Designed miniproteins, single chains. Designs and how they scored, part 38

Each design is a single chain, and the fold is of that chain. pLDDT is the mean over its residues in the fold that is shown.

## One batch from the design tools (miniprotein)

Design m1382
Fold by ESMFold2-Fast:
Structure m1382 (fold): chain A 72 residues (1-72)
Amino acid sequence: KLKEGFEKRIKELEEEIAKNPDNVDLYLRLGVAYFLKGEYEKAIEYFKKAIELDPSNEVAKNMLKIAEEKLK
């Protein structure tokens, strides 16, 4: 059940971001979704956007470091 509509979840989050572009949590969720798919470059992009909106967000900073390590 955890894998149901994974492609749809990503599309839904992208649609929500289009409607709510300042919502940090949506960027974090998109980054996590791409990370779980193994799309580390896309995950990095969204974690960076989350940090740009909230520079104090330690979760986004930690996820960014982990995703960057996966590309090496």
Scores: mean pLDDT 80

Design m1383
Fold by ESMFold2-Fast:
Structure m1383 (fold): chain A 87 residues (1-87)
Amino acid sequence: ALELVEKAREAYKAGKFDEANKLLIEALEEAAKAPEEEQEEVLRKLEELVKEAAKSLGYSEEEAEELARKSAEAARGLIEAKREAAE
């Protein structure tokens, strides 16, 4: 899961946005099956990725941090829902 988030970050840097999105979805799916410690680390790296992406789009530091926080909360909810559904 963590390596998929890093691959997504590298894909964004390379301008491969479709690949980056697919890798990020895969990272969240894997995180739902992973221990809580790995889930929290995936969410932390997701926050970093969203901040970098937002800044590259011209958002301010504060705006990027708020967007990253909201994205992490949404991802956490998705992981929890997937975990319950997956047993």
Scores: mean pLDDT 73

Design m1384
Fold by ESMFold2-Fast:
Structure m1384 (fold): chain A 55 residues (1-55)
Amino acid sequence: MDEAKEEARRLAEQGEDPIDVVGRIARELLEQGASPAEVVRAARAALEAAEEAKK
């Protein structure tokens, strides 16, 4: 969870769109075998972090 937020913030600071950042995080978690509930929770946290970084 915290790792997903940190990665999302870093990618957004590099100029990635928040939606693209969320897509990357979700794919990465699915590749690691995370449950759907965990993916949704992390995706929401990543979106919030990416939006915050772009402000």
Scores: mean pLDDT 74

Design m1385
Fold by ESMFold2-Fast:
Structure m1385 (fold): chain A 73 residues (1-73)
Amino acid sequence: SLKEELEATIEAIEENKDDPVIVGLLLSGMSALALINKASEEVLKLIEEAHRKFVEGDYEEAIELLREAVKLL
């Protein structure tokens, strides 16, 4: 399910937090999965905000936003 995929992606991001290339690819894949599965606009916005926070170096805030997205699924 999309929820299980998102949860697995969050774990992968946490394990690879020091590799910005891997984290960026995981976040992009998550956005694509959410879009293909017709997730709500709120879920898509939370994933986009998480990507922005990650780029700014705010890893903890990025993870929190992804967890909020999971709660809406």
Scores: mean pLDDT 83

Design m1386
Fold by ESMFold2-Fast:
Structure m1386 (fold): chain A 65 residues (1-65)
Amino acid sequence: PLALPPLDPERLYKLVESAADKALELGVISEEEKKKLIEEAKKGPEEAMKQLSIIGDKINDYLEK
């Protein structure tokens, strides 16, 4: 029974990758931008959280249009 906290680094990295994949599918970011976002996220959990927020904001802005 492994319970991970909300800010677990491994979980955050997977969330960033999934969010970046979704943003790429929606055409909100480019393939190049996706790679950069994932690279930044790998610098640490705090950075991963920042990238996740950026991706989420871009997706939300797109969907609100």
Scores: mean pLDDT 75

Design m1387
Fold by ESMFold2-Fast:
Structure m1387 (fold): chain A 59 residues (1-59)
Amino acid sequence: SMTEAEKKLEELIKKYKLKSLEELRALSRQDPELQRYLIAVEVERGREAAEKFVEEVLS
């Protein structure tokens, strides 16, 4: 099951129509809300597993 941070990150990825992890990282440097939830998921899962989660959302 997804955490609230994972759900919010997925919602923002879909809202902004992001196509890659690189786009997500670029936008997160400008969008504090996106950065907050990306950091939350990285803290919960670790960076590698968080990147895998993002790729699964994007597929």
Scores: mean pLDDT 86

Design m1388
Fold by ESMFold2-Fast:
Parts: C-alpha cells; sequence; structure tokens
Structure m1388 (fold): chain A 88 residues (1-88)
C-alpha cells in the first residue's frame, strides 16, 4: 500500500471529496486504486492506494489521475505529480 500527496491539474478541489475513489497510473505503467484521504485548500490530494507499494513510486513522478465522485458518480480525469510518498 502507498499513501501519496499529489498536485493535480484538470480536476478542481470542489469536484473531489474525502472517500471518493481514485485510480492512478504512472508513465511506467504502474497502476493502483484507492480512496481520497484529504483534499487540501491548495487543491492537493492525499490518497491511499492498493496494488502499489511506496517503493514503486518516487517524488516527482507524473501520473494520470481518475477520481469518481461518490455522490454524483461523475468521473474526473486529470494529470498529477507526486509530491510525497509514504508507506500505507
Amino acid sequence: MAILELEVEGIKAEQVEVGDLVGITTSNGVAGRGTVLEVKPDGRLRVRLEGIEASQLKVGDEVDVAVKNRKTGTIYLGRGRIVRVEEG
């Protein structure tokens, strides 16, 4: 498991809530799914991912981001950059 903090473009903070589903794919093809833990005031997301280990990810990695809003069912697509990696 990995916990990430992401800078995200293409998805607005108001479109995302804690507990929304998230999918992430790196440029290297490493993919994981999980949940939003925190939406920061600056628009950064903190997420917990299954299927990825922290050791597979680096600060500065570019990722494709998909977030499914649990209330509306809408899927938002964006691009992100990893700014923090922690073991989950």
Scores: mean pLDDT 84

Design m1389
Fold by ESMFold2-Fast:
Structure m1389 (fold): chain A 54 residues (1-54)
Amino acid sequence: SMRLELLKLLLESVIGSSELLIERAPENKELVEQNRKAIEELKEELKELEEKIK
């Protein structure tokens, strides 16, 4: 559905932005760890959405 395709695009954007944040502040280990966990969770959500779009 169109809604799922838009949600996929939003998740891809958030994942990319979060990855850039890790690149900019790698010295903050707690922030990096929290963002890495959030990114992995978002990637799982993206995978589920991709399966529903097909």
Scores: mean pLDDT 77

Design m1390
Fold by ESMFold2-Fast:
Structure m1390 (fold): chain A 75 residues (1-75)
Amino acid sequence: MEEINEKVKELIEKLKSKDPKVVEEAAKELGRIAREYGKKIEKELLEEAIDAVNSVSLDEEVWKETIRALREALK
């Protein structure tokens, strides 16, 4: 669905924020969307989201859950 892919793009952009709270909320929302809609998200966007999450400073639990959800969606 194009709407879900647009939301993923918005969240990837929010990960580039200088506000750590915005970055954390964006990562949590990416994890939620990947768990709920995983296989409906474009593979290229999932790979871009994984790279973006790995490029930012996050709480360890938020990082682990988000990366796990994104990697499961790629399978």
Scores: mean pLDDT 82

Design m1391
Fold by ESMFold2-Fast:
Structure m1391 (fold): chain A 79 residues (1-79)
Amino acid sequence: MKEKAAELLRKAAEYIRQGKVDEAVKLMTEAADLLEKEGKHRLALAVYFAGIAASTLADMGQRDEAARLVEKLAEEVEK
């Protein structure tokens, strides 16, 4: 269900803003798994790559940019 995947991504963005990067990555993995089960392999791959990018940005102190990346992805998933 893409609505649930989008909800998980929005929650992940909130956790990134709070500095809970590991918890955010866990939610992003769960969202990617849901998208894979729905046959949306391209969106699932986008979520995996966004997770890597968001973790890197957060490690660089760019938490707001990392959260924005994940929020934009949630919007795309919900379409």
Scores: mean pLDDT 82

Design m1392
Fold by ESMFold2-Fast:
Structure m1392 (fold): chain A 58 residues (1-58)
Amino acid sequence: SHMEKVQEEAVELALRLVDEGLPISEAAMRAAKFGLDKGLTPQQASEAARRALERYRA
């Protein structure tokens, strides 16, 4: 769905920002804001941030 694609984009953004030197906590917050700006609900944006944290720690 469109929302799933936006969540995937948010996760990818967070991981890119970490690779560029941002702390994961700040990268996850920026990814959540990106998702909100693209139409995700707060809960969906939080889920994207959580998925980014899980992929980072994998």
Scores: mean pLDDT 84

Design m1393
Fold by ESMFold2-Fast:
Structure m1393 (fold): chain A 55 residues (1-55)
Amino acid sequence: SGVDMLMKEGRLSREQAEEVERMVRAGASPREIAERLGISERKASGMIRAIRAME
C-alpha cells in the first residue's frame, strides 16, 4: 500500500515508489530520499510519515 500511496500522492513511478519504500524501511533520512528523488527534504519527510502511518 505504501507504493500505491507514493505513486498517487507523490506522483512517482512504480520503480521510484518501491525504492522510496525500501529506503524508509532501511531507516533513510529525509535528506537521503530528497537527494535520491530530486525533491525537497520537507516533501521527503512527508513521504516517510505516510509510509510509517500505513504500517
Scores: mean pLDDT 74

Design m1394
Fold by ESMFold2-Fast:
Structure m1394 (fold): chain A 55 residues (1-55)
Amino acid sequence: GELEELKKKVKEAALEGGVSKESVEETLKRMENNADKETLEEILKAIVDDIEEAK
């Protein structure tokens, strides 16, 4: 789904930026546990947009 696609993009961008796989997976898991699906999608989309603009 859209959420899974956004999670994949954030993870790939974080790994390209030198963030460890374990660190980004832990952060995503915490976000999933503390935010509803709609809020999480908005946050992840904002992160992806920021990463794309930085390139």
Scores: mean pLDDT 75

Design m1396
Fold by ESMFold2-Fast:
Structure m1396 (fold): chain A 65 residues (1-65)
Amino acid sequence: MDKKEQELREYAKELGIEVDREAVQAILDATNGDLERGKQALEFAKELGITKLDREKALLVSLGV
């Protein structure tokens, strides 16, 4: 497992957001592997009241950061 993928999964769990591998990969792809931007995307999802990220929602929140 990629270390960045694992760290984003752990942060999502801390924020109470369910993610799968496809959602995490979408965040990493959209942020060009920038873990800080990936974490900001998850924080943005939480602010929007999103409790579960699919690939499409992950891309949307990643574009917001």
Scores: mean pLDDT 82

Design m1397
Fold by ESMFold2-Fast:
Structure m1397 (fold): chain A 97 residues (1-97)
Amino acid sequence: MEEDLERLRKMLEEAGYDAERIVELFKQADKDGDGTLDVDELVAFLKQYYDITLPDDQLRALVEELIALFDKDGDGTITLEELVPFLKHLDESLALT
């Protein structure tokens, strides 16, 4: 819903992220409008947002591992509500390298 995207934007701003860019990239990746990103869509999102130089296979493995922390069913999706905690966890993981 468009209201959910506005809520996400506010949460991202409060967390110190570039809310406008993240929301735009999320909307472009979430073509069906269900408010979820699968592994492939999330990999594409992260490559654009972080300019990650990791090979696609390694990035996909990292994304799958991170999604598993939030999703017990293993359906391989992340909701817009989970995006902020997901990004925080990813930033922490990258900072420890």
Scores: mean pLDDT 70

Design m1398
Fold by ESMFold2-Fast:
Structure m1398 (fold): chain A 79 residues (1-79)
Amino acid sequence: SKAEELMKKADELIRKAIEYSEQGDFEKALKYAEEAVDLYNEAVRIAEQEGLDMELDAASGLLHAATVLVVSKRELEKA
């Protein structure tokens, strides 16, 4: 489904965001995490239209994205 495709793309982006955050590249980490959040939210919205509930499937990725966003924004604001 389109929702499942968006979920897989979001999972890939959050993996990259975490990797960049671990490397100290907070600008790239922020960008990938923001893109992942948008895709997770779109996947949940499309899934609901398809008769699927993917909110819990997205929850872990959204929590990781929130952590990366907070850390990356704080580090960039110090610069």
Scores: mean pLDDT 83

Design m1399
Fold by ESMFold2-Fast:
Structure m1399 (fold): chain A 95 residues (1-95)
Amino acid sequence: SLEEVKERALRVLEEIYELFSDKMTPEQKEKFEKLIEELRNSDSVEEMIAKLNEIQKIFTEVVKENELTPEEARRFTALSIELAGIQYELELLSK
């Protein structure tokens, strides 16, 4: 269950990265790649939630610094909803 939730999180994050990679600075890309590696290697719910929060901060900066097309905005909204669901599942697993 925890590994399945982690794999789903990694999939959603990779889809957002593909959507935003052309808009990200080299510094944002490096930070994202390090956080993804840390998330992949995490073995606790608390670590996963912390890494997801750090990655979301990067995406928030990208959205703030760039104008999204309507298609990109719709896709990002859908992926953000999926991530929120994953974070909720992680919170339930921590109980």
Scores: mean pLDDT 84

Design m1400
Fold by ESMFold2-Fast:
Structure m1400 (fold): chain A 64 residues (1-64)
Amino acid sequence: MTIPETSRLTPEQVEELSRRTGASPELIERVLVASITRRLSNRELGERFGLSQGNVSLIRRAAL
């Protein structure tokens, strides 16, 4: 895919991140999509999705 509109993470990775961050799997997918399409900072993503900057960084690190 030239521009992925879906997360590159496996369902198992999404579940692990959900347990570690407290975010739902759907929220994790939305954070990843927003990170790819909008190039927002960890702070902006955290504020929009109700996550800490550290949790956003953890989600993004898993996808990279």
Scores: mean pLDDT 71

Design m1401
Fold by ESMFold2-Fast:
Structure m1401 (fold): chain A 90 residues (1-90)
Amino acid sequence: MEDEASELVTEARIALNEGKYDEAIEHAERALKLDPSNPEAYFLLAEAYKKRGDKEKAIEAYKRMIDVAEKHGLPELVERAKKLLEEIEK
C-alpha cells in the first residue's frame, strides 16, 4: 500500500545514514516496486550506489529521478538531480 512505500523510503534513508548501503538499496528498490513514481526513492538508490562506488548504477538512478520528476512537474527536483548527475560524471 502507499503507506508501505513511504515506510520503505524511511528505512532506506536510515540505512544510508548508518552506512548500510546494501540495505538502503534493497529498501529503495522495494519502495520503487510499490511506487515507481517516487523521486526520493530514486535519490536514495543513487546515493547508496554512489557510496558503494557503483558509479554507473548511481548515474542510472539519477537519470530515472529526473524522468520521474519531469513527468510529475517537479522542476526543483529536476534541477537538483541534474546537478548531482553532473557531480558524479566529473
Scores: mean pLDDT 83

Design m1402
Fold by ESMFold2-Fast:
Structure m1402 (fold): chain A 69 residues (1-69)
Amino acid sequence: DDVVIDTSNPLYVIGVILRLIGEILDLERKLKEAEKKGDKKTIEELKKKLEELKKQLEKVVKALKEAEE
């Protein structure tokens, strides 16, 4: 569930960030489609997944910022 970050390899960290951003963008697109269709159950599921991914991204970005101090 939690992302383990190795900040000693910046290319790896960048790869993790790009993957999370890609997943967030994909879920946001799916959420818009579900909202257009009025599928409330899918909307709630996608919103929950988006919140989890955004929290993971924030954690990765915070760890990267702290490593660059």
Scores: mean pLDDT 76

Design m1403
Fold by ESMFold2-Fast:
Structure m1403 (fold): chain A 84 residues (1-84)
Amino acid sequence: MEEEIEKAEEIIREAEERLPTADKEEVLEITARLTLTLMTLSVLLKEAERKGADPEVIERLREAIERAAEAANEAERKLEELLA
């Protein structure tokens, strides 16, 4: 689980770094990756809660979900601007 969280955090960080200068094709790729990452993190959070995982792990998952959602919203806004 921690390894999967680390990979998700890496995807989020890369998205955050790329989004300001991303072109339309890059924004589409980033949006797709963030959507899948959010789905994965949501499943991991439910599993962590169900099995009574360490509170630090649960907090880390919640923070990652919030960051991924914010990045996805930014990507969608940028895509709408590029499609205008």
Scores: mean pLDDT 84

Design m1404
Fold by ESMFold2-Fast:
Structure m1404 (fold): chain A 93 residues (1-93)
Amino acid sequence: MDEGEALLLALRAALAAAEGRLEEARRDAREALSLPGGSEALLAAGRWLANLLVKAGESERAAETLRAMAEIAEELGDRETAEELRRLAEEIE
């Protein structure tokens, strides 16, 4: 199990969530969370993509992406990561 693998899956999940592809986001997030460091990877990927979207002038989309990722994390049993992602979304709005 590789920290890089978890991060790649988490980045794929974040990108899918940003594009509204929630089934793909859920699949990749579930796989990421099954790996060591998956929670940290999901949070890092969400934060990184949200920062890029804010820099691009898409703050509303950044907040929506973080909220979608938080909902997915909560559904997958990771409430702590979900709460942190929701806090990041609130800071953008």
Scores: mean pLDDT 86

Design m1405
Fold by ESMFold2-Fast:
Order: structure tokens, then C-alpha cells, then sequence
Structure m1405 (fold): chain A 55 residues (1-55)
């Protein structure tokens, strides 16, 4: 696996442990910007943000 993708998965896992919903969404938005050069990760992060917002 690409080391950058592995790092992204670890970051996403850590974000999912954040108990505050608003902070979790904010952290996902930051990860989306950090990994913006990997479209598949951006799409996954956007889907998670929508799910958390009940969309």
C-alpha cells in the first residue's frame, strides 16, 4: 500500500475516535484538504461528512 494512503487511513481512524461531532467533522474537512491530491480519499471523506450531518 502507498505510504501516504496508509497515513491517511490512520488519520481517518483517529478522527473517528473524536467524541464531539462538530470537531470530528472539522477534522475530516482538514484531512480532505491534506489529501486533496488523492480523489478517492477526498470522496470517502466527503461521504463520511455527509453521513455525520445526516445527509
Amino acid sequence: MDPKVQEALEDLRKVMTIPDLDEQIKALEELKEKYKDIPELVGTIEAWIKALRGE
Scores: mean pLDDT 79

Design m1406
Fold by ESMFold2-Fast:
Structure m1406 (fold): chain A 61 residues (1-61)
Amino acid sequence: SMDDIERKTKVVVTWAQERLAQGADPDTLAEQLRQGGDLAKQQGDDVSSQAMYKAADWLDS
């Protein structure tokens, strides 16, 4: 559901914020999240896929 995607997106964004605070490169994190989203989509996990794509878009904003 959309609520599940939104909840998962917040979890992924929080994870990304923690990585950024530790000095991670935002472009590298966005690429990793897009790759994770592609893998999740291939496995039929649309919730995780959409959440990871949305988090990557947030990093690119």
Scores: mean pLDDT 87

Design m1407
Fold by ESMFold2-Fast:
Structure m1407 (fold): chain A 73 residues (1-73)
Amino acid sequence: STAALLAEAEALAKRAETLRASAAAARQNAADAAAYDPSAQEAVDAALALADRYEAEGDALAARGEALRAAAA
């Protein structure tokens, strides 16, 4: 049903928002680590890689939500 597709699209959008918030937090952690210890390059790189992964996952969920909204139209 259209209502079920829209509900799933909204759930995916909320999950995408949570992942984007997690990515922002990981980037802030990387910035804080770099400021605290300039030699902590591996920790900074790991946090940025995690942020990139969260953002990619969030973008994929957002795209799926848009596809469901298009199918509901």
Scores: mean pLDDT 88

Design m1408
Fold by ESMFold2-Fast:
Structure m1408 (fold): chain A 78 residues (1-78)
Amino acid sequence: DLLEELEAHREEALRALEGAIEMAREAAAAGLISEEEAERIIEALEKAREALEAGDYEAALRHLEEASRLIEEAAARR
């Protein structure tokens, strides 16, 4: 399941989170999302990264779900 995969691939997940944070910043710079939307998405991704680094895989998954919801909301507003 997602939690077990996240635990097994922690280093890959951390790199993916760093990439996602950078992409959110670039999306805001390109005008694809607002800076407020990007900031909320980045905050959720940063919390997921912190939880993953701490070994709290359940918290990391919850924050990833929050980031996904925020991305969906940003897309739905267009």
Scores: mean pLDDT 79

Design m1409
Fold by ESMFold2-Fast:
Structure m1409 (fold): chain A 82 residues (1-82)
Amino acid sequence: GKAKAEAIGEEMRKLAIELGMDEEKAEALGLGVEQGALAGPDKEGAELGAKSVEEGAIENFGLDEEKAKKLGELAEKGLKEA
């Protein structure tokens, strides 16, 4: 439901900031994951969404693969559990 999607979005924002993303971009990432969770994707959609988060973190912010993977794993969990 909405509260669970909002919680996952906020967790994504906090983790992104902790991993070195600026606040504005971390907020945008969190909101994107929240909106994705509200859409209720199937397993394939959740996995594709998580991969997009991971690739974006590497390409847009220069995060290493380990940090980007942590963001992707949290996004996949949120997208599957919403």
Scores: mean pLDDT 76

Design m1411
Fold by ESMFold2-Fast:
Structure m1411 (fold): chain A 56 residues (1-56)
Amino acid sequence: DRARRALAAGDPQSARDAAVEELLRDPDNREALRLLAEALRALGQEGAADGVLGLL
């Protein structure tokens, strides 16, 4: 999906934004939560990433 492609392209900010957008449409989207956590870690926001992983 869009978030995964952004991570593969080395754009964690776009990946974060895409994952958030997917979660606004479907809050139970576990894949979007995983991709959001990966994007946050790539941005150096490890605490926020750990918080998101706790929602899985």
Scores: mean pLDDT 79

Design m1412
Fold by ESMFold2-Fast:
Structure m1412 (fold): chain A 67 residues (1-67)
Amino acid sequence: APVPEVPPGGKFTKDEDKLVDSVADVLIAAGATPEQVRQTALGMVGAGSMTPEQAERLIARVEAARA
């Protein structure tokens, strides 16, 4: 097959999706600016708590909720 079966290191699971949504909800409730959201996402990636893909999804989730 031309695609991997599972990439566990970077794949969004239901629990990982829940984490992203929870962090997004906290940032929205705190009134974080788009720049603060990006800074938080980058900090979490740097700490190994979140993948770059999760960080991008977090930013998109917050931006969608603020529209």
Scores: mean pLDDT 71

Design m1413
Fold by ESMFold2-Fast:
Structure m1413 (fold): chain A 102 residues (1-102)
Amino acid sequence: MEAVDAAIAAARAAADAGTLTPASAAAARATIADAARAAVSAKAKEAEKRAKEVLETESEEKGKEVLREEDEEVHRFSQEVADRVAATVADLDAAVAARAAA
């Protein structure tokens, strides 16, 4: 999540400074999308590792329950990241449009 937060913060700072061009906004969107994909992938891998460890060290029933809970957490995390990315992209697009109109 830190990489996503850093990418969003950098893009918003550029928008606030009035330094965004259509090209730099497109690059910022790509960076945010890549950071978001990496964050979701890392979360999914950690969830899978935890569920596997529980399956190997505790009961199968406990492991299956943890796997379901971790999958739901990954899904919720993915949706929260997607919502933040969509809001940021909309803000960047609005900033570029406002600058072009000025």
Scores: mean pLDDT 80

Design m1415
Fold by ESMFold2-Fast:
Structure m1415 (fold): chain A 96 residues (1-96)
Amino acid sequence: PEEAIIANNLANEYFKEGKYDEAEKLYQKALEIRKKALGDEHPDVATTLNNLANVYFSQGKYDEAEKLYQKALEIRKKALGDEHPDTLKTRAAIEK
């Protein structure tokens, strides 16, 4: 969905600027749109969950970040396999 792509890209820019609250709101919007359009287990949902987890981690919300990284990892393992670069990136984020 185009709206989710726009929200995700804008959230990426806010995250780069250190505007974590603005990034959080836009990633949450992208997540809701993608879950409704693609279902909860789609790789694009996992990408948004991973990005939102990065925001929570940067905000010091480590428990929330861990839960989202774990969900993103579960989706990526099922959809892409254990050896996929995206799966490995999410696993590395959890193993800090």
Scores: mean pLDDT 82

Design m1416
Fold by ESMFold2-Fast:
Formats: C-alpha cells, structure tokens, sequence
Structure m1416 (fold): chain A 65 residues (1-65)
C-alpha cells in the first residue's frame, strides 16, 4: 500500500542518515526535510523491528552490519 511504501522509504532514509553518522532526531529531520516528531515515530518503529530498545544499540548494529 502507499502508506507502507512511504513508511518503508522513510525508514530506509532514516537508516541511511544514521549510517552517514547522523545521531540526533534533529540532525536526521534536517537532512530529510521532515519534522523531528516524524523521525521519532519512525525511529521507534525501526527499533521495534530490529529488536533493540535504544538508538545506541541500533547504531552499534548499523556500524557492524
């Protein structure tokens, strides 16, 4: 669906920004041209899907993968 495609695309862009070294919701929001609340919402979804409870744990996984 369009909502699932938009969510997936946005999550991929957030993950790419984190791989590029951005760590705060504010920096990611600025990079992507979206609100910090939108980043926070999608980051929570990403954390749940990755099976981690913190942004720091997600970043460690990204750095090694």
Amino acid sequence: SAMDDERRELMQRILQAMRDGLRTQAEIAKRLGISQSTVSKHLKTILGMAGVDSKEALLAGIATA
Scores: mean pLDDT 77

Design m1417
Fold by ESMFold2-Fast:
Structure m1417 (fold): chain A 96 residues (1-96)
Amino acid sequence: MKEKADELIKKGDELEKQGNYREAARYYVEAARLYLQSGDYEKAVEFAKKAIEYAKKSGDTELQAEALRLLAEAYHRMGKYDEAIKLFQEAEKLKK
């Protein structure tokens, strides 16, 4: 799982360098999801935040909401409940 996440990150970084922010955000979302599934919550937070940044730059509100939910789930798993609740609420406002 971690080796697959590293591969996704490398692809996301190349797409970011090319200005392809939407596809970069997609790769960071998948990397964050894999880290979340493997219990690496700090890495899940890191790449969920990157995904949010590039989803915003691309104007993809659906992708932004997905990345916000992953960040919220990571914070919830880390015991940061207040931060998680705020992020879930932000994601719901984007997608209902």
Scores: mean pLDDT 85

Design m1418
Fold by ESMFold2-Fast:
Structure m1418 (fold): chain A 66 residues (1-66)
Amino acid sequence: PSDLEIDAAVLILAAAVLYVTSRIQGNEEEAERAKRLLDEIQALVDSGTLTPEKLARLRAELRELM
């Protein structure tokens, strides 16, 4: 896999962990934000339109949720 694909996979896992953890803790707003981020990353990967710039933005958004 490319570095971009590996970085995307790591970010997907991080967003998924945050989503599940937020759901378990009853933080529904944080869970919804994490789910939206997860879905956006997955959509970009599936469409082949993910770029390093988009990945950096998504990583920054995930960092803001933590």
Scores: mean pLDDT 81

Design m1419
Fold by ESMFold2-Fast:
Structure m1419 (fold): chain A 67 residues (1-67)
Amino acid sequence: RQELLDQAREAIFEEASYTVEAIGNIVKALGSEDEEEKKKYLEKAEEYLRKADEYGAKAQALLEQLR
C-alpha cells in the first residue's frame, strides 16, 4: 500500500510540475509582442498540459487501487 501511495504522490507532483510549466508558458505568450513567439509558447503550454493530464490519469488509477 505505501509503495502505491508513494507512486501516486510522485505522479501528483509531476502533474503539478507540468501544470506550473504550462501556466508559465501561457504567461510568456501573453507578455510577448511577437505573434510567432506567442504561438510557440502556446504550443509548449499545450504540450505541458497534455503531459499533466497523463500524470493526473496515472495518479487517479493508483489512488483507485488504494480503495
Scores: mean pLDDT 83

